# Ledger of designs, part 58: designed miniproteins, single chains, continued (3)

Each design is a single chain, and the fold is of that chain. pLDDT is the mean over its residues in the fold that is shown.

## One batch from the design tools (miniprotein)

Design m10128
Fold by ESMFold2-Fast:
Structure m10128 (fold): chain A 71 residues (1-71)
Amino acid sequence: LVELAREGARLAVELARARAAGDEARAAALEARLAEVERQMLELAPSASDEEREEALRIIAEGQRRAAEVL
């Protein structure tokens, strides 16, 4: 779960940069990858520990914050 959260956070920042650059093709590809990571996280979340879920949420929040800072 935590590794998927890190991948998702990275993809969110890359997606924000692609959108800021107006690269529609790259943005679409990154959106598809991010959606797949989110799907896998949702499947794993019920089996994860509370500690793993808390860490994953922290990583996601940091990724979203960084993505929001991209113009």
Scores: mean pLDDT 76

Design m10129
Fold by ESMFold2-Fast:
Structure m10129 (fold): chain A 64 residues (1-64)
Amino acid sequence: THTFTPEELQRQLRALQKAPELATKQAELYEKEGRLDLAENYRDAKAKVPQMIQSVQQQLQELE
């Protein structure tokens, strides 16, 4: 198990907070192109982001 620095975790948190918007835009583009399989992949990835955010926030709290 890797021990991340607070700076590393903060960077991961910021990336994860932006990920849902990026995933939504990408899914919409694939839907427009008729690539429904790819659109669903991005929507599925988006659904997992809250869990990842929670995990990173938990780790940040422990490293204060």
Scores: mean pLDDT 78

Design m10130
Fold by ESMFold2-Fast:
Structure m10130 (fold): chain A 60 residues (1-60)
Amino acid sequence: LVEEARRLIEEAEEAARRGDYEEARRLLSKAFQLANEAGDVELVEEVLRLAGEVTARMRA
């Protein structure tokens, strides 16, 4: 779970760097579910931070 969530976060960061914010949001949503399932509060916080950044850029 944690390893899978971390991989999805990395993929979401790469998608965001390419400007693919829709893909980044999809990957972050999946990572959020896995992080919650794992009970990893630090990982949940990282996902929420990145989701906020992606959402802000989509609105710019």
Scores: mean pLDDT 79

Design m10131
Fold by ESMFold2-Fast:
Structure m10131 (fold): chain A 64 residues (1-64)
Amino acid sequence: TVTLLDLDGNRVELTLEEVRAKLEELKPVVEEVDKLLDEGIVTPEVQEKLALKQLREHWEERVL
């Protein structure tokens, strides 16, 4: 198991397999937000999804 922080800074304990599954679940959200940013679309919803992208990057860095 690994201890990670969620978006609110709370500690979450997950297995490596669970973390990898969560990273895969978030991949479409990251791809969508990157595409919208490339098109110059910046809305409140895109900003909220950017937080999920940053969370995924944080988890990926900690697990890899």
Scores: mean pLDDT 77

Design m10132
Fold by ESMFold2-Fast:
Parts: C-alpha cells; sequence; structure tokens
Structure m10132 (fold): chain A 76 residues (1-76)
C-alpha cells in the first residue's frame, strides 16, 4: 500500500530499515506535528523516543532514531 511504501522509505531515511513501516510513519507524523507547533529539536526527540518505546523499540534504538529526527529539525 502507499502507506507501507512511505513508511519503509522513512525507516530507511532514519537508518533503521528493520523498523516497522507503521511505526516509522507515526514517528514522521509526530515530528511534523511537533515542528508545526513550534517545539524545539530536544522536545521533538523526547516525543519520538517515548513513541518508539511504547511500540516496543529498545531504548538504544529509540535514542538513535530520536537523534536523527532532532538533526532533521535542527537543519532548518
Amino acid sequence: SYAEEAGREIAEALGLPDLSPEVALQVYFTAALAIAQGKSPEEVAREVRELLQKHGVSPETADRVAERVAEWVAER
């Protein structure tokens, strides 16, 4: 499906090709909404970390994804 393809591309962009497409999409939407609300890169990273851990992602992997998302936000 379109959503599965988009989620896979997002997972690859995060450097985590084994991340489920559904979780990758949720990370993207969470980051996009937080950015639209004017949240800092640190706040975005915190929300991404919490989301991933709720979906059973290890703390180490969640931290790595949060760092990549924070980099995306900070490059603006």
Scores: mean pLDDT 80

Design m10133
Fold by ESMFold2-Fast:
Structure m10133 (fold): chain A 87 residues (1-87)
Amino acid sequence: DEIERLEREIRELGRELERALAAGDEERARELAREIGRLYEKLGELYEKQGDNKLAALYYGMAAEAYRLAGDEEKAEEARKKAEELA
């Protein structure tokens, strides 16, 4: 299942992100946050296609936060807008 695969990948990367943040590794944290943002965006898209707008909004919101942490303001705003539209 694509959703289960993405969820597992996000959990693994999330733990790596926590470690990078604790270590003060800003470059590593930004790279991990960007990747996590991409995966949350994919989850949002999958739930949107299933008609689950509440879960889609949740995941797009998580993508926005991850992109913001990565310094990717354009993707963060785009994901936030998607979350607001679906909520």
Scores: mean pLDDT 88

Design m10134
Fold by ESMFold2-Fast:
Structure m10134 (fold): chain A 100 residues (1-100)
Amino acid sequence: MQVTQSPASLTVPEGGSVTLTCRLSQPVPSGETYGVYWFRQFPDGSLEFLGSTKLAPGETSATLTLSGLQPSDSATYYCKVKNLQTGSTAWGPGTKLTVV
């Protein structure tokens, strides 16, 4: 499975809002459920889990909306997709967020 993220990078003002998208190369197959797990990685390399959602058969993407952004929210945001039936996983390439 291939996973893409959009946008690749963005800069937003403090107090702003953004929506990040995690997209699958193929729709979720019939009879399967995918988990989408969101993480952020800070410049020091530390990784923080932000939350998860599930994708039903036929769905192709999940989104994460961030609001009230602060400069401390500047990080690379990753999605990890897991096939809950097979256990296989794929990581997105990340979205680099800069808050100024």
Scores: mean pLDDT 87

Design m10135
Fold by ESMFold2-Fast:
Structure m10135 (fold): chain A 78 residues (1-78)
Amino acid sequence: GLSAEQREEALRLIDKAGVAIALGRLDLAIEYLERALELVRDDPEAKRYLEKALEATKRGDTETALEYLRKAVEVLEK
């Protein structure tokens, strides 16, 4: 399981990624998502949603990326 500190840092990075996506700064969003993925390595459900958000962001599919970020947040806020 994730520590509380790892969870809070992952949530902060996901928030930054969402803002970057909304601003069209996809390269910055990719950097934040890759860092968040490293932190959630031991949470397979959160990892799965963040991997899908990262792939959507790489394709420029911002709507799908934001949907998967929301799902990752829901998992991490439990």
Scores: mean pLDDT 88

Design m10136
Fold by ESMFold2-Fast:
Structure m10136 (fold): chain A 63 residues (1-63)
Amino acid sequence: MKEELELEIEKALALMRASVASLSADEETKEELRELAERAAEAKTLEEVREVMEEIDELVEKS
């Protein structure tokens, strides 16, 4: 498969993860998740998307 397709799939997963997490989060955490979702959407590489996903997971576990 092309790297481009994998990047788009990982971005979609990151956005879905942030959206689902925001449903049960407080207002402060929702705002942080929104910023992370924007960073995921703007990411140009798989490495950047993975870094954002790790931050989303850390935020959800911490909250």
Scores: mean pLDDT 79

Design m10137
Fold by ESMFold2-Fast:
Structure m10137 (fold): chain A 56 residues (1-56)
Amino acid sequence: EEKKKKIEEEVKKRIESEAEKDIENHTKGDLEKTKKEMEEIIKLIEEEMKELLAES
């Protein structure tokens, strides 16, 4: 019985790990998309600043 409990706990741990990975993947994907969009905005701002500096 004790051995069975140990195996059950190991399986539970593995399932939890897999579930956590799945959730993280979904959340990270959304964050990465937002990061990419913000990076593009920063690029546009940098280009605008370059133009303003050239005009000076």
Scores: mean pLDDT 70

Design m10138
Fold by ESMFold2-Fast:
Structure m10138 (fold): chain A 81 residues (1-81)
Amino acid sequence: RAEEAARAAREGALAAGDAAGAAEAARRAALAGGADEVGAEIAGGSAATAAAAVRAAGGSAEEAAEAGARAGAGGARGAAE
């Protein structure tokens, strides 16, 4: 389910290390952008997934953080429609 997918993304972020930082940055950005708690959670999960994917593909820590931040912003927008 959606909650399990979000949890898996967070676990992936924790394993990558850099992904966890990107997830937190995305969550804060979503809240600053007017998202509610649920929207912020989706943004964080999206960021963690993107950052973990970049790391898994052999990308740098900086690339992972940047990808995570962009994905988080997109996730927040998608949740709001």
Scores: mean pLDDT 62

Design m10139
Fold by ESMFold2-Fast:
Structure m10139 (fold): chain A 83 residues (1-83)
Amino acid sequence: MEIKEGDIVEIKLNSDGKTFKAEVIDVEKKLLRALEDYKTEDPGLSFNKGDLIEVKSGEFKIGSKLTLNTAAGDYEATILKKV
């Protein structure tokens, strides 16, 4: 199933297994918008609902691994499903 702009996807962070929902803003520029707040215990990975998340690498496909560019550095994530 192809993921396109405007789609809502559930993403799993590979480091902690937590999931969050994001809207696909731009497939070519690999840009997501967080639809949920997420925060680690440490000041490492955090984002608020509405934050833009840049994807450095990976395909917008179900089961694909992505590399998220965050203020805390690069994090591996997996697209679990389209919502």
Scores: mean pLDDT 79

Design m10140
Fold by ESMFold2-Fast:
Structure m10140 (fold): chain A 70 residues (1-70)
Amino acid sequence: SALVEQAEKLMEEANRLGVRGVILRDKELLEKAIELYEEAKKLFEEAGDHEGARRAERAIKSLKEVLESL
């Protein structure tokens, strides 16, 4: 599915920004990573990929916890 492929690319981009945001304690990088994970979640949901959507949701929750600690 083209939607799943695009969602996986967004997951990879979000992970790169998220890791960097955590290491640097950079609020803007963390917020951008969360935005990309939320976009990936929507694409997984549109494609009916419930496991992909859950993976994205888990990443969003994790990064939001980090963001709250800043």
Scores: mean pLDDT 91

Design m10141
Fold by ESMFold2-Fast:
Order: sequence, then structure tokens, then C-alpha cells
Structure m10141 (fold): chain A 66 residues (1-66)
Amino acid sequence: MKKLLVVYAPTRELALQKALELAKEHPDAEVFPVPGASREEAKKIAEELGREFGTEPVLVEAKPAK
């Protein structure tokens, strides 16, 4: 079953870095970065993509490393 991972972060850099990492760990998953989106906006986009692809989306927040 193909997974849909929607990655949101306050900056484009964070979203892309996390998306690349997830794509390496989950090559069978569809990884969709949503830079600059709020959690609510990312959730809405994930729900639409999940309906289009017929799968359950997983929201992933990219946070700066400590």
C-alpha cells in the first residue's frame, strides 16, 4: 500500500530537507512538501491529495534540529 507523506514547515528549506530524508527512508511513499503552510493548510492539502490518490495521508512537521 503506497503511503502519502505531506511535509509542512515554516520555510522552504526545512520542508525540502525533511522531504528528501523521508524519500530516502520510504522509497515506496509519495512525499509532498508544502513549504510555508500552516498546520491547518497542510491538513487541508493532505486531505485533498488523499482523496485524489485514494490513500490515507500522513502529516509530518519539519522542525529545526536542536
Scores: mean pLDDT 77

Design m10142
Fold by ESMFold2-Fast:
Structure m10142 (fold): chain A 58 residues (1-58)
Amino acid sequence: SNSEYASRVGELANEGVEEARRRGETDALTLARAAVRKISEATGEEERVPEVVAPEAA
């Protein structure tokens, strides 16, 4: 079982969202990008930071 890994990923996602919110970000896509970036930066193995492009998600 790798429940520890899953829990850590969730914590990283929450930290990314919280940090983005502290900077005034409220858009769902921007918060999602922050979460993904946080996870990818911490693990940095399989999932390189994906560039999420959307037409004016702000």
Scores: mean pLDDT 68

Design m10143
Fold by ESMFold2-Fast:
Structure m10143 (fold): chain A 57 residues (1-57)
Amino acid sequence: SDARKGVENAEKLLKEGDYGGAATAAAHARRYAESQGDEETAKRAEEILKEAVEKTK
């Protein structure tokens, strides 16, 4: 799904140290997953968002 691809992109950005990009991508993926009723993908996006935010200055 597009939400799952958004999560994959957010994970890649997080791994590369682009915390701002990862947070933005994760937030978008979470909203889209929630709109589709995809709770598992939304949960994963939330985890990435939290991690990205914690790693910001």
Scores: mean pLDDT 83

Design m10144
Fold by ESMFold2-Fast:
Structure m10144 (fold): chain A 65 residues (1-65)
Amino acid sequence: AAAAEEARRRAIEEGIARNKQTLIERGELTKKLEERIRKTVEASRNPGNSGGVPSFAAEDDLVTA
């Protein structure tokens, strides 16, 4: 019956979701997430360094002839 297939599919999806959550809890996926958090913290500590575009005023503005 279609209901049985839907229940089975839903159980599989729940199993996959819980499996990923278990991997995170076991630290398997946490290390990758932790590295991303670390980079976010570094970017937060250096907000001006996140753009990669230094504040270079045009030389014409710096040199008033």
Scores: mean pLDDT 62

Design m10145
Fold by ESMFold2-Fast:
Structure m10145 (fold): chain A 68 residues (1-68)
Amino acid sequence: SLEALKEELLELVRAMAEWMLAQGVPREAVIDSARAFVRAFGEAEGLPEEVVEEVIREVEAYVEELAA
């Protein structure tokens, strides 16, 4: 389902972002990598544009919270 794909994507990207931040990757680079990954995943899975943009916004907010 669309909701299941969205949740799986969010879990994967959040884990990726947490790992990158823990390795000392700069916040801006983590956000850029997350955007690229979400767009590529959305294209491959045929996700609607609005869902891709929503996931990107949620991940950006998550990274901002982690980086404080």
Scores: mean pLDDT 83

Design m10146
Fold by ESMFold2-Fast:
Formats: structure tokens, sequence, C-alpha cells
Structure m10146 (fold): chain A 58 residues (1-58)
């Protein structure tokens, strides 16, 4: 897997978690998944920058 492919998969995971969070009724589980999603987002920002991440999330 190339770094570009890895980045695209991480972006897709972040997008999918947002949709999944809307369906989860357990507040503790939802909070844990939201924290995990934010950690992945922050790691992507460190790798590619906030502007590039926003572009990929569109």
Amino acid sequence: MTQEEAIKKEVEIIKNFKELLDKIKDPELREQLEEWREERREELIKRIGEEELKKLLE
C-alpha cells in the first residue's frame, strides 16, 4: 500500500465513522468512537495539513 492509498483509506474511515456515530444510541460508545475519529483526523492533519484534509473530506 502506498502512502497515498493509506491516506485515502484514513479519510474514508473518518467519513464512515461520522455516519456510524449518527446511528449509535449508546453515549459512552459514541464518545469513544468520536475521540478515536478525532485522533485519526489529527494524525492526518500532521501528515498532510488541515487545508488538504478539508479538500479530501469534500
Scores: mean pLDDT 75

Design m10147
Fold by ESMFold2-Fast:
Structure m10147 (fold): chain A 71 residues (1-71)
Amino acid sequence: SEEEKKFLLEFAERLKKRVEKLEIPEEKRKEFEEAVERLKKLIEEKAPLEEIKKEFAKVVEIYNDIEKELS
């Protein structure tokens, strides 16, 4: 649904704002930003929800990797 896509985008944008405040390697920051951009593009192009969910899962995976590096 469109509401579900909007929720996923807003969640990813909140993660992006958190990452912006972190002191992490630039390559990890770029990897995360590129994943968010891919997600945005899929939503803009009205891709199927399943494809958007897969891309969102990658955003979360990268975020979790960043969190582990800070631990």
Scores: mean pLDDT 83

Design m10148
Fold by ESMFold2-Fast:
Structure m10148 (fold): chain A 106 residues (1-106)
Amino acid sequence: GKPVDVTVVANEAENTVTIRIKGEGLSGLLGGLLAVEAVRRALEELGVDPEKAKIEVKILSDTEAEVTVTLPEGVDPAKLAELAAKHLKELLEKRGYDVKVTVEIV
């Protein structure tokens, strides 16, 4: 498949998770939409109403997007990051992409 790089950063001090997705043959818009879907699935799996999280999407280029999630208090950013990374990898692999995932806790 076509390579896609996913970087997920959980920031415990800011209570945020940032997902950066980049891949040749993956539009930034599609990458961003899939990252938002992965975040929503992760929030639901943690028992968190997705409407209580602030989700911001930034299209960085034709092949790159960044999604930042601001979490309500009491939600662990590290757990969301791990679950969102898992769901995003599964969504991309089902579409025929070869996914490299990096998860960082700061």
Scores: mean pLDDT 89

Design m10149
Fold by ESMFold2-Fast:
Structure m10149 (fold): chain A 50 residues (1-50)
Amino acid sequence: SRQQQIAQLQEQIRQLKKELRKLAPGDSERYRQLVAELGERVRELNRLLA
């Protein structure tokens, strides 16, 4: 279960990074939202790894 949760979070983080790379220079609001989501997923992953 914990291993599966870690794998799922890593995949979600990977997908969010991919989405960030696709953003046009003018999508500042979308960029802010994706960065916030990425930060939340990274915090969740760090908690599971502790």
Scores: mean pLDDT 82

Design m10150
Fold by ESMFold2-Fast:
Structure m10150 (fold): chain A 68 residues (1-68)
Amino acid sequence: MEEGRRIAEEVRRATREHGFEAGVELGERLMREHLSEEQIKEMKELSRYIAEKLREIGDEFEAELKAR
């Protein structure tokens, strides 16, 4: 869990230096090397759930950001 967050931060850094695609590829590679297949599966399901939730709450989130 905490390891995955650190990998995400490294991916963001690589994305800024080498570009979005390079960062995504590096992140997926690092996750596979550092995390077990089961942890990757759980993170994939969680990420998909969060992505879907963010899409549904997108309007509310944007409205709140605009109000601020």
Scores: mean pLDDT 66

Design m10151
Fold by ESMFold2-Fast:
Structure m10151 (fold): chain A 104 residues (1-104)
Amino acid sequence: SPLEEIDKIIDETRKKVQELIEKGATPEEIYNVLLEGIKKIKDVLKSHPELTREQILEAIRRFVSAAQDIVLEAQKKGLLTKEEADELLNRILREVSEAYQELL
């Protein structure tokens, strides 16, 4: 199922960021992993034109929720200041909006 494939991409993204957090990752390294996740999900959505608008929105919502959790975890572990976490999340939300606008 395309949604199961998207959930797998989200899980892989979470694992990659968790490994980076353990190694003392920079905001830019976390950003790049999240950006790759956005790209992979977009590719899945584009390859499945049978998906409804509601299913596309649900996929986007799942990724955004995961990205918020990831950024909060990095902040709680002291890798990001609150300001860096807010900036990183704002950058990711802009990339999400831009990447998926053509699919809606």
Scores: mean pLDDT 87

Design m10152
Fold by ESMFold2-Fast:
Structure m10152 (fold): chain A 80 residues (1-80)
Amino acid sequence: MRPLSPEEAAAFAEAAHRARWLKAQNPDASDEEIKEQVTAWLRERLGDRFSDEEIERLVTRALELVNAGDEEALLEVIRE
């Protein structure tokens, strides 16, 4: 897989942390609802640094790893 830049890795870490937090706070929320909330939150914070497409890719990837429960794979993506 293509390695993330340091800025992309930081954004990915924020997306993953926010997704995990939202999922824990709203266990009845769908993955789609969580993805939309994380995407909107990142657009507000990082929309000047990343395109909407880049944010959507980072959020989708982060949520997939969070849903898999694979913290080791999550950390590898963040570090690379």
Scores: mean pLDDT 72

Design m10153
Fold by ESMFold2-Fast:
Structure m10153 (fold): chain A 70 residues (1-70)
Amino acid sequence: SKEELMDEMLDALREKLKELKKEGYSDEEIREYAELLIDQAIEKLKDLFSEEEKEEFRKRAEEILKEILE
């Protein structure tokens, strides 16, 4: 389902950002990389997700980023 796909992508993002933090990347580097991944994910989902669903994905991804950088 769309919800399952979104959850899988957000989980993959969370794990990747945690890995970068453990490897000693700066908060700025992690943020820049996260924005790149989020933009790529939204582009990939362009034909499957509505504009509202893409906004929801971005908001949830930003919350994950905030948790990781906290």
Scores: mean pLDDT 83

Design m10154
Fold by ESMFold2-Fast:
Structure m10154 (fold): chain A 91 residues (1-91)
Amino acid sequence: MKKKLSKEEEDAIRWTAAQLRAVGALVEMEIDYKQGKLSPLLKKAIENIKAGKKPSDEEMQALLDYARTVLQLSDEEIEALKKIIEEMAKK
C-alpha cells in the first residue's frame, strides 16, 4: 500500500526527483557539448557553468529552452535545473 505522506514530505520527494532529472539533463548537455551539437550561445553557457561563473540571462534562457525542447524537461525540472546552475555559480 502507498504510505500516506504529508504535503510537505510529498513536495520534498517530488522536488528531489526533479533535481535528479535536472542533473541528468546537465550530463546529456555535457555529452552534446563534447559532440559539438550545441549552438555557440549554449557552448558559452556550458563553459561559464564549468568555470563556476553564472551564465548571462540570454545564456540561461537558451540553456533552459534547450532542456525544455530537446531534452523535454517539465516546468518543475526546468526550475530545479535553474536552481542547480545558480548554486554551482555561487562560489
Scores: mean pLDDT 78

Design m10155
Fold by ESMFold2-Fast:
Structure m10155 (fold): chain A 98 residues (1-98)
Amino acid sequence: SEEEEIQARADELAQKIRDAFNKLVEVGSKLLENKDKLSPEEVEKAREYIRKAGINLDKAQEYLRKAKAGVSRENLDKAEEYIKQAEDNIKKAEEIIK
């Protein structure tokens, strides 16, 4: 059914959000560990990407909550878009920190 399909996709996206938050925490920890090895500009750029990723994950959670409450494919699509934006920002931060 459509409801079963939406619920299965919602559960998958919830897992992706959890995985992305875990990765964001790891990247934040690496930034702290490597802060003295980075220029002030690199630290600022990495912090900006980490901040953007956090905002994107908060938005993903908001749309996922709306999808679960309203049985909405559109809100699942929005949650997935924000998860991808968060993953891209996390990757950019990680590339600076290494």
Scores: mean pLDDT 89

Design m10156
Fold by ESMFold2-Fast:
Structure m10156 (fold): chain A 62 residues (1-62)
Amino acid sequence: DAAAEAAYRAALAAGASEEAARAGQKGMDTGSSHAAYVAGVKAGDPLGGAAAGMAAREYGAR
């Protein structure tokens, strides 16, 4: 899933831990940029979550 991969990469680029970036990527499995953001925040990395959500939106996820 290109959106999930983009979310993971964007979270890492924002300085998120790998754990938080992967949580954001798993959030994308719901098909939602909001879910990616929430997963990152719950992993304790709100910046990574925000980056993941933005990347997912850019790739057309909702």
Scores: mean pLDDT 65

Design m10157
Fold by ESMFold2-Fast:
Structure m10157 (fold): chain A 85 residues (1-85)
Amino acid sequence: TELMVKAIENSIDMAKAAAEKNPELALRYIESAYQQIKALFTVDPEKAKEMARKLIDAIESMLPKLTPEVQEKAREIIKELEELL
């Protein structure tokens, strides 16, 4: 669980770092974090919900820096994360 949380946090940090200069790379890290959160739900649902909220907040903060195509995909991931809450 602790290692999974650290991996999710690292993916979120990498997404934030990439958002302005490489939106496609940022989306890849967002997708990675989302898959890791889904895996975490099978082990620790409460911690997974916490990480889901953190990823939603991170995506919302990154949206203005992303291209329209990446924004659309990122919003789809927000909707999927909200369904898990």
Scores: mean pLDDT 87

Design m10159
Fold by ESMFold2-Fast:
Structure m10159 (fold): chain A 94 residues (1-94)
Amino acid sequence: MMSNEEKLFELERYFSRKLSEEYHKLKEEYPDLPESKAKSALHQALSSVQSELDELKEKLLNGEISMEEAKEKIDELVKKIGEIMRELIEKEMA
């Protein structure tokens, strides 16, 4: 059986990888966007979803969801982060 520490590590590693992929995709979509603005949008989006990420970690550690379900929810959360980042970028460009 995977320990709670190993579960948390695997989930955080998966999240970091997926987030990095989405961030690179966003930078390719907005090639003229300064990195400082891209990072600002990322920090704001992460702040907006932090409570959802914390709840997901708690549910995984409490055995309320499987690792597979947690990873699926991470995919949804990363997509939401990307959507928030795009909205922030477009609002500043408007």
Scores: mean pLDDT 84

Design m10160
Fold by ESMFold2-Fast:
Structure m10160 (fold): chain A 62 residues (1-62)
Amino acid sequence: MKEKLDEEVRIALLTMELALEKLSPNPDKERIERVLKEAREIYDKTGSPLAKEIAEEAEKLL
């Protein structure tokens, strides 16, 4: 599978995961930390502005 499409799918999934935690009255810190780690890895590999934004939002929730 083409790497660009795989990274786009991963970014979409991380965005949804983070959005669900933001809407939760009791956010799961372990999930937020995982999202942060994955978003940082994607940003390091691709330079995606969306991955950077997700990482910043996850960090604010910790």
Scores: mean pLDDT 78

Design m10161
Fold by ESMFold2-Fast:
Structure m10161 (fold): chain A 64 residues (1-64)
Amino acid sequence: SMMEMGEAALRRIAAWARSRGVPEAEIEELVREARERFAKAKTMDEVHVVLQELAARINALVAA
């Protein structure tokens, strides 16, 4: 399902963030926000946007 695909991608992104040294508390907040946005998503494109924005935010945290 759309939600299962989103959750799988979210787990992969969270694991990547951990490998890049992002604090667990920050990862937990980002995951919570992404899951809330997934619950409101009506299309796969909206899920994709959430995942892209999440990846961009993690890249910004790693670059800081």
Scores: mean pLDDT 82

Design m10162
Fold by ESMFold2-Fast:
Structure m10162 (fold): chain A 50 residues (1-50)
Amino acid sequence: MEREKLRAEAERLLAEHPDHPLVRTAYQAIDSMPVEEARVLLEAAREALA
């Protein structure tokens, strides 16, 4: 459930910002990292977009 939410968020950000390197990295890593690490990576991508 938590990973599914992170994946959905990463897909949404990738659709909005397809060329952003942190967003691409978060999307690619989402299923290979522990949930906590994936969450932190996705949060960093969002902060970079602010």
Scores: mean pLDDT 77

Design m10163
Fold by ESMFold2-Fast:
Structure m10163 (fold): chain A 95 residues (1-95)
Amino acid sequence: MELEKIAEKIKEILEKHGISFTEQDIDDLYKYLKSISENGKVDKETFKKILQGVVRSKGGKLTDEEIDEIFAMFDEDGDGYVDIEKLYKALKLLV
């Protein structure tokens, strides 16, 4: 899936819950993911926990279905991982 389509869908989900990311939020998330990732990737369970934590810090909550949908958009290869560079590029399109 094109990064622009991923970004648009993420924006729709976040806006539905009254959540917006700043450039600083995105940069902080990227730095954190780089510190915990192996070979530039994070697994599904780690991704879900981190995303839900960030969303909750903004006063929101995502459903498990919404988080699974976001994960699936990044995991097109079906390897069970999110590439943090792909995630960062998509999130930068939100700001």
Scores: mean pLDDT 80

Design m10164
Fold by ESMFold2-Fast:
Structure m10164 (fold): chain A 60 residues (1-60)
Amino acid sequence: ATSKAIGHVLRGIGAVLDGNYEEAIKDFEAALKIEEEEYGPDHPFVKWIRKKLEEVKKKA
């Protein structure tokens, strides 16, 4: 995983805890794009980010 993508994941989690789902969506989308380009869509971490993004979108 890249340091930039990990930073976006951590910010996204923080945004969820603050109830800021719109910011969480943007951070998880940024992390997903970075990791998909680096490791491809079938990587376990990419699948995990996508699942988290879907969960957050249901709350927004």
Scores: mean pLDDT 81

Design m10165
Fold by ESMFold2-Fast:
Structure m10165 (fold): chain A 90 residues (1-90)
Amino acid sequence: SAAVEARARAIAAGLRAAAERGLKVTIQLTAASPDEIRAALRGAAEAGVDVEFLVSSDPALTREAWRAAEEAGVRVTALTPESAAAMAAA
């Protein structure tokens, strides 16, 4: 959607600005809506910088984050054993 694309561009700009300052970036996707997850992953892909993602321990949200990451061409790092297992099951 246009709203997701606009949010993704804003996130990409913020990620590039953080990278230019030498800041390590971690994006939390806990309790995020599907559109927020999609926008964050598209923004990371557009920025072209390595980003760590903290995903929900909720398997449904983790599967949706994984699917959105595949669609955006972004690698998502699972930071909990439960999140890693949920991603592997998707």
Scores: mean pLDDT 65

